Designed miniproteins, single chains, continued (5). Designs and how they scored, part 101

Each design is a single chain, and the fold is of that chain. pLDDT is the mean over its residues in the fold that is shown.

## One batch from the design tools (miniprotein)

Design m19509
Fold by ESMFold2-Fast:
Structure m19509 (fold): chain A 91 residues (1-91)
Amino acid sequence: MLSEEEKERLVELMVEGMRLLAEDMKVSLSDVADYIKTLSPEEVVTLLLAVLSQHNPEAAAELAELVATMSEEEKKELVEEAVERVLEEEK
């Protein structure tokens, strides 16, 4: 079971991964969010881990350790929360 601090840190890491992906692809965060909605939660986590590992290996390692303890449903909730946070910042 993840603490509230670990859950918040996970969302922050996912949002950072999405921002870095948007910069790498030269697209908006909204475009990244739309793309992420076409992927499974496991594919999203894998993609953002790959992006983070290119820019910040320590953050990628932290995300990998935290997500390893999560169920598929918890990963789905994490992805949905991160997407919502990103879309709220784009308004």
Scores: mean pLDDT 81

Design m19510
Fold by ESMFold2-Fast:
Structure m19510 (fold): chain A 68 residues (1-68)
Amino acid sequence: SAAEERQRATYIGLVRHEYNTPEAQSMPEEIQEKIKAIIEEMETASLEETEELVREISKLVQEYKKSK
């Protein structure tokens, strides 16, 4: 539906914006590349899959912070 497409686009846009900050760019390149790959997956994913991918990015960032 149009609502699902808009919501998916909003998630993708917010994630791209959040991880295009100086703080996010200061993370190791390996982590940045993994986040980019997940964002690319979100472009072809369903709304449900997109929500799961957002959680994967969140977990990846939290694991990095925990390893500091």
Scores: mean pLDDT 78

Design m19511
Fold by ESMFold2-Fast:
Formats: C-alpha cells, sequence, structure tokens
Structure m19511 (fold): chain A 91 residues (1-91)
C-alpha cells in the first residue's frame, strides 16, 4: 500500500463516521421533538374532550374515559419513544 492511498482511505472513513454520527444525532433529536409534540397534542385533545363532556349526561363517566385514555396514550407514546431511542443508541 502507498501512504497516499492509505491517507485518502482514512479521510473517507472519517468523513463517513462524522456523517453517520450527525445523522444518528439528528434522528435522536427528531424522536425527542416528536415525543414532546405528540404528548402536548394528546393532552390538548383530552382537555378539549373533557370540556365538551361537562355539558353531557354522565359527564363524570365520560371525563374518566378521557383521563384513562390520555394516560394509556401517553404511556404508549413514551414506550415508542424509548424503543426508538434505544434502537438508535444501540445502532
Amino acid sequence: MSPEVGERTLAAVRAWGERERAEHQKRLDEYAKNFEKGSEELKKLADQGIELAKSYPDADAIIKGFEDGLKTDLENIKQRYEELKKAEEEA
């Protein structure tokens, strides 16, 4: 091997590694942002549903349904975020 060829190969490998790390970090940042936005949207929808439910017969049962649904949805989105984050960090 000539030193020139070796140095060009090392430069290419370094450039690839830097690009790979940048893409990896970008995906982690996107997952975190999506989790935060999704959580906020779910809470907003539940709050709207609860406000609408207050005027209905059996309002307490309907409100409890929205509260239980929000809890389940938030747990599901959190689990999905943790799975995506773990998969990305282990890649």
Scores: mean pLDDT 78

Design m19512
Fold by ESMFold2-Fast:
Structure m19512 (fold): chain A 60 residues (1-60)
Amino acid sequence: MKKEEEVKKRLQTEAELSDEQADDIIDHVGAENIDDKFIETLARVVAHGRAASAELRARR
């Protein structure tokens, strides 16, 4: 399978990115430069940022 398609699918599944966000990252970084560790780190950062945002202001 082509790396670009696999990386995009993993970014959407693991980091919960939109189609546009995943495509943007691949376009700027390059699918060949996105390894397993990159995807895991990004997913962790996105999840943490989401939790922090909820506690920051949207406390309802």
Scores: mean pLDDT 72

Design m19513
Fold by ESMFold2-Fast:
Structure m19513 (fold): chain A 95 residues (1-95)
Amino acid sequence: SIEELIEKYRNVKDLSQLTEEEKLAYAVALLKEGYFSEAIDVVLSLKRPAVEIPGVKPEDSLKNILAKDFEYVAKKAGVPEERIKPAKEAILKSK
């Protein structure tokens, strides 16, 4: 369950013990429970393969990938669109 997932991850000393996929799942679980800022911080800490998109800054390309991955997993997990939309916007507008 999502409650078990959150409880498991809160007992981890730091997020470095989690895989990138587990960190993404944890961020989605945080958003589902209303921990907006913590969810965004976790997503922005995720590592993705370098992708070169012509005319796009690497940082903006990364944020776009993170926002898409997060939205996809959050929708599959049944997070309401009214929670996903502002989280996605926060990811895209981050420094």
Scores: mean pLDDT 73

Design m19514
Fold by ESMFold2-Fast:
Structure m19514 (fold): chain A 83 residues (1-83)
Amino acid sequence: SAAEREKRIQRELDIYEGVLALIDAVYNLIKKINPDLSDEEIRKELLKDKIKVAEQMIKDNSDDAEFQRKLQEYLEELKEELE
């Protein structure tokens, strides 16, 4: 049903947001233990990892067009931030 599809999409988006939070936490730890690293280099690597996660989740949910479209919008935002 449409309601079941929306719940599935929301669960996948919640997982994505959770993974992004973990990536942020890992990069904060990397910066803390390596204070000589450039903030700009860390930011770019963080964004690249977020992009890879978004691309993988799109691939893993290739049968869900609505989820793919929503995640593609997030992917485009991340790519714009990287530039």
Scores: mean pLDDT 78

Design m19515
Fold by ESMFold2-Fast:
Structure m19515 (fold): chain A 100 residues (1-100)
Amino acid sequence: DKKKIEEEKLEKAEKLVYETIESEEEKLGKEYVEAEKEILELRNKLVELLKKNPNPPPELQENLRKASEYIEKAVDLLANKEEIEKVREAIEKARKYIEA
């Protein structure tokens, strides 16, 4: 009981501290690694959707095109070590078009 409350409180406090005061560089490094994994997952999903839909209707074709565009943007932002927020925004946009 006490240990669970302390662990949950510590995890939330650690995240807040990383964002505001301490270990921002370490947290940022972890977020870039996570973003890279998400980009790879989205690329795999895009490839799967293209395989399942060899003759996609115009709406799906446009969504897949935009998803690809945002994946490329996320890769470029990540490669240039741009702000993680911008990388995450591009990933979010790609995900929305893939799920559409």
Scores: mean pLDDT 73

Design m19516
Fold by ESMFold2-Fast:
Structure m19516 (fold): chain A 61 residues (1-61)
Amino acid sequence: MEKKLKEKAKKLADELSGRRVTSDEEAARVLAEATKKIKDIAKETGASEETVKEAVRKELD
């Protein structure tokens, strides 16, 4: 349960950190895509979207 959330959050964070963003518009688009994936992870793991967002943000650091 929690480990699955961490694994999915880490995968998404790795995807985001690997992106080369050259503009604010591209950053906003990548963030929007991440938001959709966060909702999917929340639904799959039973966690809240906020919990998933925090897990992803923590992995990005």
Scores: mean pLDDT 73

Design m19517
Fold by ESMFold2-Fast:
Structure m19517 (fold): chain A 66 residues (1-66)
Amino acid sequence: LSEAARERLAARIVEETGLSRERALALVDELVNRQPMSREEAEALARRYGVSVDTVDRFGVLAVLL
């Protein structure tokens, strides 16, 4: 990801989930580095960050496309 794309994804995560910018950026980095993810891995990541599995799936796809 470019720095601009990483910041844009993090900002969207903050808006949708209420995570801090720091935690949202960390989640983006995890999503980029863990593709492809199993369902178990997506559920574990969702639990770690306190977000839905749908959020992990959606932003995981966006991270690959950017």
Scores: mean pLDDT 81

Design m19518
Fold by ESMFold2-Fast:
Structure m19518 (fold): chain A 87 residues (1-87)
Amino acid sequence: SIEEIVEKLTEGKGLSEEEKELLLKIVEYLLSSKNDVPSLREIAEAVGVSVGTVSRLLKKLGLSISELALEVGVELALSYMREALDK
């Protein structure tokens, strides 16, 4: 699930509940975007926060937006592979 991806991305990063909720909204937006990695401005507008808020969250994660999009894609692929192995 998207919540499991968020939990994995935030493990050991010291994010608040509110920061995890914001990251969940960002991950949902990234997964709904068909091809292009969105800019920080586009993400901020889509989730209803400032660019500074998104930038601070990414700094806590130690990721750029391109790196976050890649990690989301990898965790989604790993989730499908783990589900296949459990059957």
Scores: mean pLDDT 76

Design m19519
Fold by ESMFold2-Fast:
Structure m19519 (fold): chain A 78 residues (1-78)
Amino acid sequence: SPLDAMDQRLTALEAKVRDPSASVDELRAVLNELDALGKQILQHAKEHPDQALQYTKLMMRHMGVVAEALVRLRELER
């Protein structure tokens, strides 16, 4: 399902953010992919109000991964 595909994609991006060998350029690439995924999640949430709870949980997790990536990028750019 699209929901499962987006959740799997988010899990893969989360793993990249948490990779201790990730470079600044790799984290920037992950942030660009997270932005695209976030827009996709929001669009699907609007189109599927019957799955609102599942999309809300996915959006909350997406926000957490973006926050982790931004914190780590800031630490590496110091």
Scores: mean pLDDT 87

Design m19520
Fold by ESMFold2-Fast:
Parts: sequence; structure tokens; C-alpha cells
Structure m19520 (fold): chain A 61 residues (1-61)
Amino acid sequence: MLSPAEARARVAALIEAMEGASPAEREALLDEIMAVLAQTEDPDLAARLAEEAARRLAALT
């Protein structure tokens, strides 16, 4: 399982990688974010990171 610090760092890096990514690459990056969230020890943090990822995806439109 991932510590809160590791989960936060990985999700942040994946969100940044979405800028300039193709649609297919964004789908792969989203799958990786979901895998990180599934391994996160803190369910409240996982929920907040999921909301942040969703907000960033909406902003890319």
C-alpha cells in the first residue's frame, strides 16, 4: 500500500503529465491515477485526489 506522501506525489506527477498528452495518453494516465488511489492507505486523501484529478481533466477542455 502507498503512504499518503507517495500517493500525493504520484498523482501530482500524473496530473502534470496530462498537459500536452494525447487523448489516448490521458486515458492511460487516468488508469494509473486510479491504480494509485486504489493502493492509498488514507481513503479521505484518495477521495480528495480523485476530485482534484477530475477537476484538472475538466479544465483541459
Scores: mean pLDDT 78

Design m19521
Fold by ESMFold2-Fast:
Structure m19521 (fold): chain A 74 residues (1-74)
Amino acid sequence: SERVEKIKQQMQESLQQAQQEAQNLIDQAQQLGQQTSPEEGQKLVDEVQRQQNQNIQTLQDQGKKLIEAAQKLS
């Protein structure tokens, strides 16, 4: 179904955009970390990475459910 394929494409694009945004936030955290101690900088980067990884995982799980629902409705 073209509908299912378009949903898959849109979910992939949304996920890619979320990953790009996550990388931007990690890069900003790394730059802020350079203005503090190496230990504090690493903690900041690790925290941002952990939060963004959780956000991406949630988007992946939601995307899988949407694709499955669309396949059943097609």
Scores: mean pLDDT 79

Design m19522
Fold by ESMFold2-Fast:
Order: C-alpha cells, then structure tokens, then sequence
Structure m19522 (fold): chain A 76 residues (1-76)
C-alpha cells in the first residue's frame, strides 16, 4: 500500500515532467511509454514482487532527476 502510493506518486511526477517536453511527438511517445511502465508497476504490486516494485521506484526516481536536469537546461 505505502510502496504502491510512493510508486504512483513518482509516476505522476514523471508524467508532469514529460508533459513539459516541447516536442509534441517525443512527448506523446514518452507519455505512452510511461503508461506502459505504470501498468507493469501495478502488476508487480498485485503479484507481491517487492524486489521488482522497489527497482521500478528507484528507476522512476532516477528518471525524474535526469528529466528535471534536461528541462532546466532547456529553460536556461
């Protein structure tokens, strides 16, 4: 439950960042990929695969940091 909430919050943050990408085609592809990853995450949660759930949360946090840095450079 708490881990599911944490992961969903991370994916919501990623979606908000992806939505800031200026290129509409790249943005749409990224949003589509993110939705597939969110579905995979929920499946791992349902299966009780804690190792997989934790790995996906770590991956999402890394992606958030990378995308934040990328978007900051675009705005500078």
Amino acid sequence: SALEEEGLAAFDELRALVSQIPDEEIKQLALEQLERLREQFLRLVAEGNLEGVEAMIEGARRAIAELQAYLAELKA
Scores: mean pLDDT 86

Design m19523
Fold by ESMFold2-Fast:
Structure m19523 (fold): chain A 61 residues (1-61)
Amino acid sequence: SETIELAKSLGLEIPEELAKEISEALDNDKEKIYNALKLMKDTGVSVETMLKYLKEEKARP
């Protein structure tokens, strides 16, 4: 829900389930979540592309 509100503040429309996945991928870090949403807005990448990127970064050794 906080991720949904941040997305709305940036003019993004994200389904709640995908917003939850973004939050979980970023360990519920509000600053990281905001930065990821801002990157989506600035680049126009899809939420699916952003989730793939975040999961790859989290799995990086």
Scores: mean pLDDT 78

Design m19524
Fold by ESMFold2-Fast:
Parts: C-alpha cells; sequence; structure tokens
Structure m19524 (fold): chain A 71 residues (1-71)
C-alpha cells in the first residue's frame, strides 16, 4: 500500500543517514521522519494521516538507525 511504501522509504532513509552520513540514531530517526512527511505531502495525504503514520513508524525508524549506526 502507499502508506507501507512511505514507511519503508522512511526506514531506509533513516538507515542511510546513520550509515552513510554518520548521523546519530536520534538525528537519523529525524531524517526518516522528514522523508515520510515529504512523501506523504507529495502523495496528497492529510497532515493527520501523515503524523499518525510517522508516529506508528517511529520505533522501526529508531531501530533501523541504531542498527546502522553500529556499522
Amino acid sequence: SLKEEIKERGIESARRAALEQGLSPEEATEVGKLEMRLLGQEAGLSREEIEELVKEAEPELRKAAEEAYRE
């Protein structure tokens, strides 16, 4: 689904921010959230739908960032 695709792209963005840019897990998680918000806006989702999706995804964004940061 569109929401699942946005979530996966946010997770990958957080992972790459930690791995390739050396951002902290906190900073990389915020990069993932920003990517999800941008993609959600481009896809025409409401602000409410975007924020709920970001909130749901936060634990997975954080986990991906933490795992990548240890590389």
Scores: mean pLDDT 86

Design m19525
Fold by ESMFold2-Fast:
Structure m19525 (fold): chain A 94 residues (1-94)
Amino acid sequence: GPETVEISKTETLPDSATLDEAIAKANELGDEVAREAEQLVRETGKRVIGTATVTNKDFTATVTIEAELRDGRIERRVSYSIDLNVPVKVVKPP
């Protein structure tokens, strides 16, 4: 099968960070990974899968970029996922 190159970047945010801040940071990091993936496709001609992950105790935001050369053009596919870690507080009656 075709050889695939994988790249990843991960950043941990403070526990005080909001979901909106995590999404903004994941998009920023995803753009960096996308640029690097496209450059690697140009240099190698190989398919590149890049992953950008931003996490703290409350959530993990992941951007996955797939870049490949097809019909003389670089095609890019971007996917997003957000996992929420909701703490379950057991309220005991008084």
Scores: mean pLDDT 81

Design m19526
Fold by ESMFold2-Fast:
Structure m19526 (fold): chain A 123 residues (1-123)
Amino acid sequence: SASEMPLEERQKKFLKAYVYYNRGLLYEALGDLEKAKEDFEKAEKIFKELEVDPYRPPAELLADPRVREIARLIALAATYLLAKDFEGAREHLERAKKLAEELGWEELVELLEENLKLLDELL
């Protein structure tokens, strides 16, 4: 059950799900529909496992201001990607990566770096 997971593990999984969703949007923009589908399914599976609505996450999950800011930046990046503002998406994902580095969340940093590399193909 999601309620039995440590808070930090739930936070990491939640943010990774958001980044998978953004990578799915990037693959769609690049025309790679199979990879887009895989990333959307990864994001959906994680949100379902956590029993969270990505638009209404529990307050406890975002209690740390740094975690809350990373979530905000990743969500804004998705909005920019949907608008095809790839430069705006890049700026927000670069800021999210810096905050993830400060937290020492290496897997999240790596996933954000992969999104930034895909953005380079669209810029």
Scores: mean pLDDT 87

Design m19527
Fold by ESMFold2-Fast:
Structure m19527 (fold): chain A 71 residues (1-71)
Amino acid sequence: RKKVTLEVKTVPGKTSEAAANIKKKAKELGVEIKIVGGYDNTLIVEGELSDEEIEQLSKVPNVLSVDEVEV
């Protein structure tokens, strides 16, 4: 697992539902995440995740894409 910052694109108007779904999925995976910000329909999420766990988050309802942010 690596410390990552993720840019999560959500369905417009469904950002709060997507945030709840992401938190639920992270809990199911046993990983800790933090939603550190957002803009428009996008969430910024920090956590210590594997590539497989990132893929799992990209598949939750109302999430369109998940991309790692280069800092």
Scores: mean pLDDT 77

Design m19528
Fold by ESMFold2-Fast:
Structure m19528 (fold): chain A 62 residues (1-62)
Amino acid sequence: SELQADIDRAMELIVESVGRLMARRLGAQAEQELQQLLQQAQAKGDTITAKAVQRVLDELRA
């Protein structure tokens, strides 16, 4: 549904914002913490969180 798509988009933006905040606060440790969050999200089948965390990780590795 359109509502579900909007919720999914909002959740991605929230997780990306949290990921970027973690990068600022944890510095070099942020990549390791985000990798763990990615694995946990994938294990739970949380594709929205997994996509958002992956984007933040890709930005940190660029």
Scores: mean pLDDT 83

Design m19529
Fold by ESMFold2-Fast:
Structure m19529 (fold): chain A 63 residues (1-63)
Amino acid sequence: GKLYKVTIIGDRPGLLSDGSLLPPGTTITAKSYKVLPDGSILVELVDGRRALFDPEDIKIEEL
């Protein structure tokens, strides 16, 4: 399936569904993402963990 490169461009860490943090500047590979009704972006990593981002704090690129 298609993969996505997600880069944290904001100055705040990302929070994963397991409670771990992704430092600012981290690049992750996602298998999917969706925009939620509040405008936040839910990203699903290839390992199945999820992270919620403000759209201004990330960049998404299709691989």
Scores: mean pLDDT 85

Design m19530
Fold by ESMFold2-Fast:
Structure m19530 (fold): chain A 116 residues (1-116)
Amino acid sequence: MNPAAAASGAIILGHFAEGRERAEREGLPAVSQAEIDATALELARRQNEAATARGTELGPTLTIEVGPAETTRAMVDGLMAGLAAALATHPDAITTVILDNGNPALLAEQRAIIEA
């Protein structure tokens, strides 16, 4: 594994964990399934853009579980911020991030976008 890709995964997970802690402190409600799906596809698009437009190496897959009724807006914001921070810190290589909500169609669509 590229060391930068491993470090990028830690950045993304850190922001996701911060979002979860904030949601627990503030009693934030879960986001809709449509918001989870939209976030997953947007993260996939940003990863594809980094690889195709900037030459960023996409390392081994980090799968993050985003269950319905458990994923809050703060966690979604954390994922977006985490990917942006990872790309800014490690422009040459990041881990590949896939969100898993139990829907195999969402997993397939994310992979198709990243591989395009």
Scores: mean pLDDT 82

Design m19531
Fold by ESMFold2-Fast:
Structure m19531 (fold): chain A 78 residues (1-78)
Amino acid sequence: METFTLGDGEERELILESPSRVTLTQRSGPTVALLDEERNALIAVRQGHSNSADLPAGRYFLRAVGDSTVEVEVQPLA
């Protein structure tokens, strides 16, 4: 688990080396989305929400709408 603080419109790279479950938990701010390499939204969270997706290995991006703090958990798929 890792905590990211992102400014409005800021992107943070997330690289998955193997198929993994990614869980986002929004601690503060309006919205953080997890985007694929083409900037398609895969999951989004808002304040007080948690959401998860099972994703293949690849390059992803966290993108904030408004100043936001999000917790990211990455678990390898069984």
Scores: mean pLDDT 84

Design m19532
Fold by ESMFold2-Fast:
Structure m19532 (fold): chain A 63 residues (1-63)
Amino acid sequence: SAALLELARETHRLLTDPNGDLARARELLAQMGLEVSDAELRAAQRDPELADRLITRAVIRAS
């Protein structure tokens, strides 16, 4: 859905920005049904592959 795509896009933007609001990223992931730790969010900010994997998991859960 368009709404799910927008959530995924915004979450990816926050995770790939070193100054991104990780608390907001967590909220968006939770809206998609995925609970993540601060450690996982920080790891995803440093590794684009981990960020993509997190987004994929969230989209699958929300689908």
Scores: mean pLDDT 84

Design m19533
Fold by ESMFold2-Fast:
Structure m19533 (fold): chain A 93 residues (1-93)
Amino acid sequence: SGVTRAARGALLNADALGALDPARAEEIRRRVRDTVETARRDPVRGAQVARETARWVQARGDEAAARLPNADQIRKETNALVANLDLLASELG
């Protein structure tokens, strides 16, 4: 399903982004995992949480890109995670 594909993509992107920002890695992984678990139980709340998590990821990614030497990769992985979270929200309604 579109939901399953978006959720899987978001979890993989969270791991990739976490590897680039170790200080935020656990928080990124936890928030994305919580978003996916919420989506499985409550699609309406899941869509809302996915949008909120996408906004949080964008802000944290922008901050990380400003301070870390791997800025281009951080922007790329941030954009990929945001895209899959937005896709998850869209697929949930």
Scores: mean pLDDT 88

Design m19534
Fold by ESMFold2-Fast:
Structure m19534 (fold): chain A 111 residues (1-111)
Amino acid sequence: SAAEQAALDGLFIKAAAEVKARLEAGDVKGAARAVVEAAVSIPDPEQAVEALRRLSRFATEQLIALGREEDIPEFVRAIEEAVRELVSDPELAEALIEAGRAGVEEAVAGA
């Protein structure tokens, strides 16, 4: 619905702002946690996976813009750690980890 799409857009805007603020503060692990927490707050698994891909792409684009490309491997590891901590379903956890890697790869390819 239009209301569901507006809610998802609002969640993305809020999460992206938090991720950006944490990366600007040098908190790579906190930024990764914000990405995962935002995605797992979405009840639909397909939408959660897509949100994690989009937010991981955004976070990686921010790291590149900040000249901190050396922190990308730490960000990827922090996403995997946060997913394994917060997600009990192994199939959903693997899908979220793969989406995070895809988002990072998309950002690096676009640079």
Scores: mean pLDDT 89

Design m19535
Fold by ESMFold2-Fast:
Structure m19535 (fold): chain A 103 residues (1-103)
Amino acid sequence: MRLSKEETIELLLELSKKENIPLTKEEAEELVEEFYKLAKSEKDKNRISKEKLFEYLTNVLGLSEEEAKELINEADKDNDGYLDLNEYAILVIKLKKLQRKKS
């Protein structure tokens, strides 16, 4: 199911509350904007390739290659090699949950 930007922000906030991860509406908006920045170089600007997302998770967020692969594989439910906004939102919440366990 394709979500609007506003629906994805609401999903992020609901998932953050359910998982007891502190996330403001402003932070959720920034995460959705980051998705669109990453998607700008794709032919379909509503999806991010697994390759681009892997580079972002490892090079920008400092995850190990193994951690990045596990998060991407869990989020890519369609097995099409791309993540839409909904799959990205789920990945981000899992990432924040993982980071809290290490802190």
Scores: mean pLDDT 73

Design m19536
Fold by ESMFold2-Fast:
Structure m19536 (fold): chain A 91 residues (1-91)
Amino acid sequence: SEMRREAIEEAVSHRVEELLARNEEPSAEEQMEVYLEIAEILAERGDEEGAFMALIFAGIAGKWSPARIAEKARELGIDVSPAAVSRAIKR
């Protein structure tokens, strides 16, 4: 599905460009939605590590608990515990 892959890559690029074109910093909710979209796209491509990282950024922006982030990760096919999410969030 080369056409699907190109469409996904173009959609990710378009969303990033839209955010960068804004005169104001994106709201926490807008940041969360964009990272969730990126996470879903990366998960569909089989990039589990990239999808998980995008999902962590979405959860931080949306102020999600580690348990909620882990739940969404499992919905995307990523096997991760709330404890693993908590460790990934710590810098």
Scores: mean pLDDT 73

Design m19537
Fold by ESMFold2-Fast:
Structure m19537 (fold): chain A 108 residues (1-108)
Amino acid sequence: MVTEEDVKKLIEALKDSDPEKRIEALNELRRFIREHPEVVKPIAEEVGKALASGLMDPDKEVRLAAAETLGVFLREFPELASKYEKEILKAFIEDPEVLRVFSLAYAG
């Protein structure tokens, strides 16, 4: 059974000093968004903010994982897209690969 506490633990894991652990947390968060959107919905704004911050991560592989997860997230919660528009646009301008990964995930 997936809970809001499980989602919040993944958000905390995005602050880990190890980029591999941040990537693992982003991949698990993407799974929760796909399989249990009802658990994510009550804290969707907190999740979206954490994913948008991940687009600016110093590690490129973390940024790509955040882009893929954010693409899936905005497909489930399209009403939240405008809240993260500045962060999204900045990431796309700075790295076209982030735009590509996001676009593929958002399209499905």
Scores: mean pLDDT 86

Design m19538
Fold by ESMFold2-Fast:
Structure m19538 (fold): chain A 119 residues (1-119)
Amino acid sequence: MLDLLRLLLEQTKAEGIKLIEITSQLDPKSADEMKKLLDQLVTESERFLEAISNSDAEGAKSALDKAQFAANEMAKIGKKLLDTYPEDEDLKRAYNQFKAKLDALLGALHLVVTMEQAA
C-alpha cells in the first residue's frame, strides 16, 4: 500500500514539474506560485505517509486536508492558464496529465483514511 502511494506521489510530482516548466514560458508569476503549491502538496503527502506508518490518524487527516488545499489551488491556476491560452496544446496536455495523476493520488489518500477509520 505505502509503496503504491509513494509511486503515485512521485508520478504526480514529475507531471507537476513538467506543467510548471511549460507555465514558466507563458506566465512566470503563475509558475512560481504553482511551484510553492507543488512543494506543499509533496510535503503534506509525505507527512500523510509518515502519519499512516506511525498509526497517527489525526496527523494523517491534517496532512490530507493541507495536501487537498494545495492541490485545489494548483488546479485553479492551471484552469485559469488553459482559459488564457486555449490554443496551447502542450499546456493542455501537461495539465490533463498532471490532473489525472493528482486525482489518482488524492483518491488513494482518501481511500486509505476511510479504510483506517473502518478498521
Scores: mean pLDDT 87

Design m19539
Fold by ESMFold2-Fast:
Structure m19539 (fold): chain A 96 residues (1-96)
Amino acid sequence: MKELEELIRKAEEAVKLVKELIKEGKKDEEIVKEVEEKLGIHRGAVVAILGLLKADPNIPEEELIRRGAVAEANHEKKLNDEEIDEVEKKIKELLE
C-alpha cells in the first residue's frame, strides 16, 4: 500500500511538471529530459503522460496520474498484463 502511495505521489509531481513545461513552450524532448532528471522517473512513464496530454488536453488530472503511476510501476517491476490491471485498479481506488 505505501509503495502504491509513493508511485502516485511521484506521478502527481511528474504530471504537474509536464504541464508546467508545456505552458513554458518546451519541446517534447526537453520536457521528457527535465522531468526524468528532476524527479528520477522513468523516461517511458514521462512519454506516456505527455502523449496522453497531447491526445486529450482536457484529460482529468487523476487519469493522468493513474496512467503515469501504472507506467512507472511497469518500468520498475516488469509487470505482466494481469499485474498491470491489478495495480491500475488499486491506484484508481486510491485516487477515487
Scores: mean pLDDT 76

Design m19540
Fold by ESMFold2-Fast:
Structure m19540 (fold): chain A 64 residues (1-64)
Amino acid sequence: LFEEIKKALEAGDAEKAIQALAEFSRRHGIPAADATRIASAILQGNYDEALKLVEEALERARAA
């Protein structure tokens, strides 16, 4: 799922990135606040920031 988000962002496909983010958030129990922040970065075209936020959210979910 993380690789799906990364590939969509690298392709500039915000729609696919958001779809992959929704599935990723559901499977990994990512808080709604984190998911919203990532989605906002994607919609603003801030793909580097979005990828960083996904990595940070995943690490926090693994640590919990």
Scores: mean pLDDT 78

Design m19541
Fold by ESMFold2-Fast:
Structure m19541 (fold): chain A 79 residues (1-79)
Amino acid sequence: GGAPDDLEIRLALLLIEYGFALSVKPYLSKEETLKVFEEILKRAEDLLAEAQAAGDQENVRTLQDIIEDLKKEIEKIKK
C-alpha cells in the first residue's frame, strides 16, 4: 500500500499552512507575518531533522527547498 507515514502527513500539513500564509500575507502586519513564517520555519526544520534521521532523502530534499524559500521570505519581511 501507498499510505503516507506520519512524516508525509505532517509535511503535507506544513505545505498547506505555508500556502495559506503566503495567500494571507498581504492582509497581515509585518509582525504577524514574521511570527507566522518563523513558526512554519521552525516546524520545517524539526521535520528536516526527522527526515534525515529516517534516511528519507526525498523528503529531506523537499524540506531543504521549503526551508530555503521560507528563509528568503523572512529576510524580505525583515527588510
Scores: mean pLDDT 82

Design m19542
Fold by ESMFold2-Fast:
Structure m19542 (fold): chain A 71 residues (1-71)
Amino acid sequence: SEVTKQLALALEVLFEKAEEALKEGVPFEHIVEAMKRAMDRIKELLAQGVPVDEETAREIFEEALREVLEE
């Protein structure tokens, strides 16, 4: 299904962004929390029929990580 393909693409993007954050010295626990929040947001958008491309997935992860780091 299209939703499954978009979820797979989003997961790949989130994994790549998580690796970048880890290399930049972000604590693993914060990366995991950001990935969980990003995945929940992506699933909600897809459930509402909003398409999620690579750029959108990257932006969602970056926003989630920013929020976690500001807590």
Scores: mean pLDDT 84

Design m19543
Fold by ESMFold2-Fast:
Structure m19543 (fold): chain A 68 residues (1-68)
Amino acid sequence: MSKLEKAIEEGVSELKKWLEENPNASTQEANDKLGEIVRRLIEKHPELSVDEQVEIALSLQKVVDEYL
Protein backbone atom coordinates (compact mmCIF):
# COMPACT_ATOMS: atom_id res chain seq x y z
CA MET A 1 0.00 0.00 0.00
CA SER A 2 1.37 3.44 -0.95
CA LYS A 3 1.78 6.30 1.55
CA LEU A 4 -1.08 8.12 -0.21
CA GLU A 5 -3.38 5.06 0.09
CA LYS A 6 -2.51 4.72 3.81
CA ALA A 7 -3.21 8.43 4.42
CA ILE A 8 -6.58 8.20 2.63
CA GLU A 9 -7.52 5.02 4.55
CA GLU A 10 -6.53 6.65 7.89
CA GLY A 11 -8.47 9.85 7.11
CA VAL A 12 -11.58 8.02 5.85
CA SER A 13 -11.58 5.75 8.93
CA GLU A 14 -11.24 8.69 11.37
CA LEU A 15 -13.91 10.77 9.58
CA LYS A 16 -16.39 7.84 9.44
CA LYS A 17 -15.85 7.16 13.16
CA TRP A 18 -16.41 10.85 14.00
CA LEU A 19 -19.60 10.98 11.87
CA GLU A 20 -20.92 7.79 13.55
CA GLU A 21 -20.20 9.32 17.01
CA ASN A 22 -21.80 12.65 15.93
CA PRO A 23 -25.00 11.64 14.02
CA ASN A 24 -26.52 15.14 14.49
CA ALA A 25 -23.49 16.93 13.00
CA SER A 26 -24.27 19.64 10.43
CA THR A 27 -22.66 19.68 6.97
CA GLN A 28 -20.52 22.63 8.16
CA GLU A 29 -19.31 20.74 11.27
CA ALA A 30 -18.51 17.69 9.10
CA ASN A 31 -16.57 19.87 6.63
CA ASP A 32 -14.66 21.54 9.51
CA LYS A 33 -13.68 18.05 10.80
CA LEU A 34 -12.68 17.00 7.27
CA GLY A 35 -10.38 20.07 7.04
CA GLU A 36 -8.81 19.24 10.43
CA ILE A 37 -8.13 15.62 9.39
CA VAL A 38 -6.68 16.65 5.98
CA ARG A 39 -4.35 19.19 7.66
CA ARG A 40 -3.09 16.58 10.18
CA LEU A 41 -2.49 14.00 7.41
CA ILE A 42 -0.52 16.54 5.34
CA GLU A 43 1.60 17.46 8.43
CA LYS A 44 2.17 13.73 9.14
CA HIS A 45 3.09 12.98 5.48
CA PRO A 46 5.18 15.98 4.28
CA GLU A 47 6.43 13.90 1.30
CA LEU A 48 2.95 14.04 -0.35
CA SER A 49 2.66 16.24 -3.45
CA VAL A 50 0.00 18.97 -3.82
CA ASP A 51 -1.94 16.68 -6.21
CA GLU A 52 -1.86 13.86 -3.60
CA GLN A 53 -3.04 16.31 -0.89
CA VAL A 54 -6.01 17.24 -3.15
CA GLU A 55 -6.78 13.51 -3.65
CA ILE A 56 -6.95 13.05 0.16
CA ALA A 57 -9.37 16.00 0.48
CA LEU A 58 -11.59 14.71 -2.38
CA SER A 59 -11.65 11.17 -0.88
CA LEU A 60 -12.79 12.53 2.51
CA GLN A 61 -15.38 14.80 0.82
CA LYS A 62 -16.98 11.68 -0.72
CA VAL A 63 -17.42 10.27 2.83
CA VAL A 64 -19.22 13.46 3.97
CA ASP A 65 -21.46 13.33 0.86
CA GLU A 66 -22.37 9.66 1.64
CA TYR A 67 -23.27 10.37 5.31
CA LEU A 68 -25.03 13.75 4.91
Scores: mean pLDDT 82

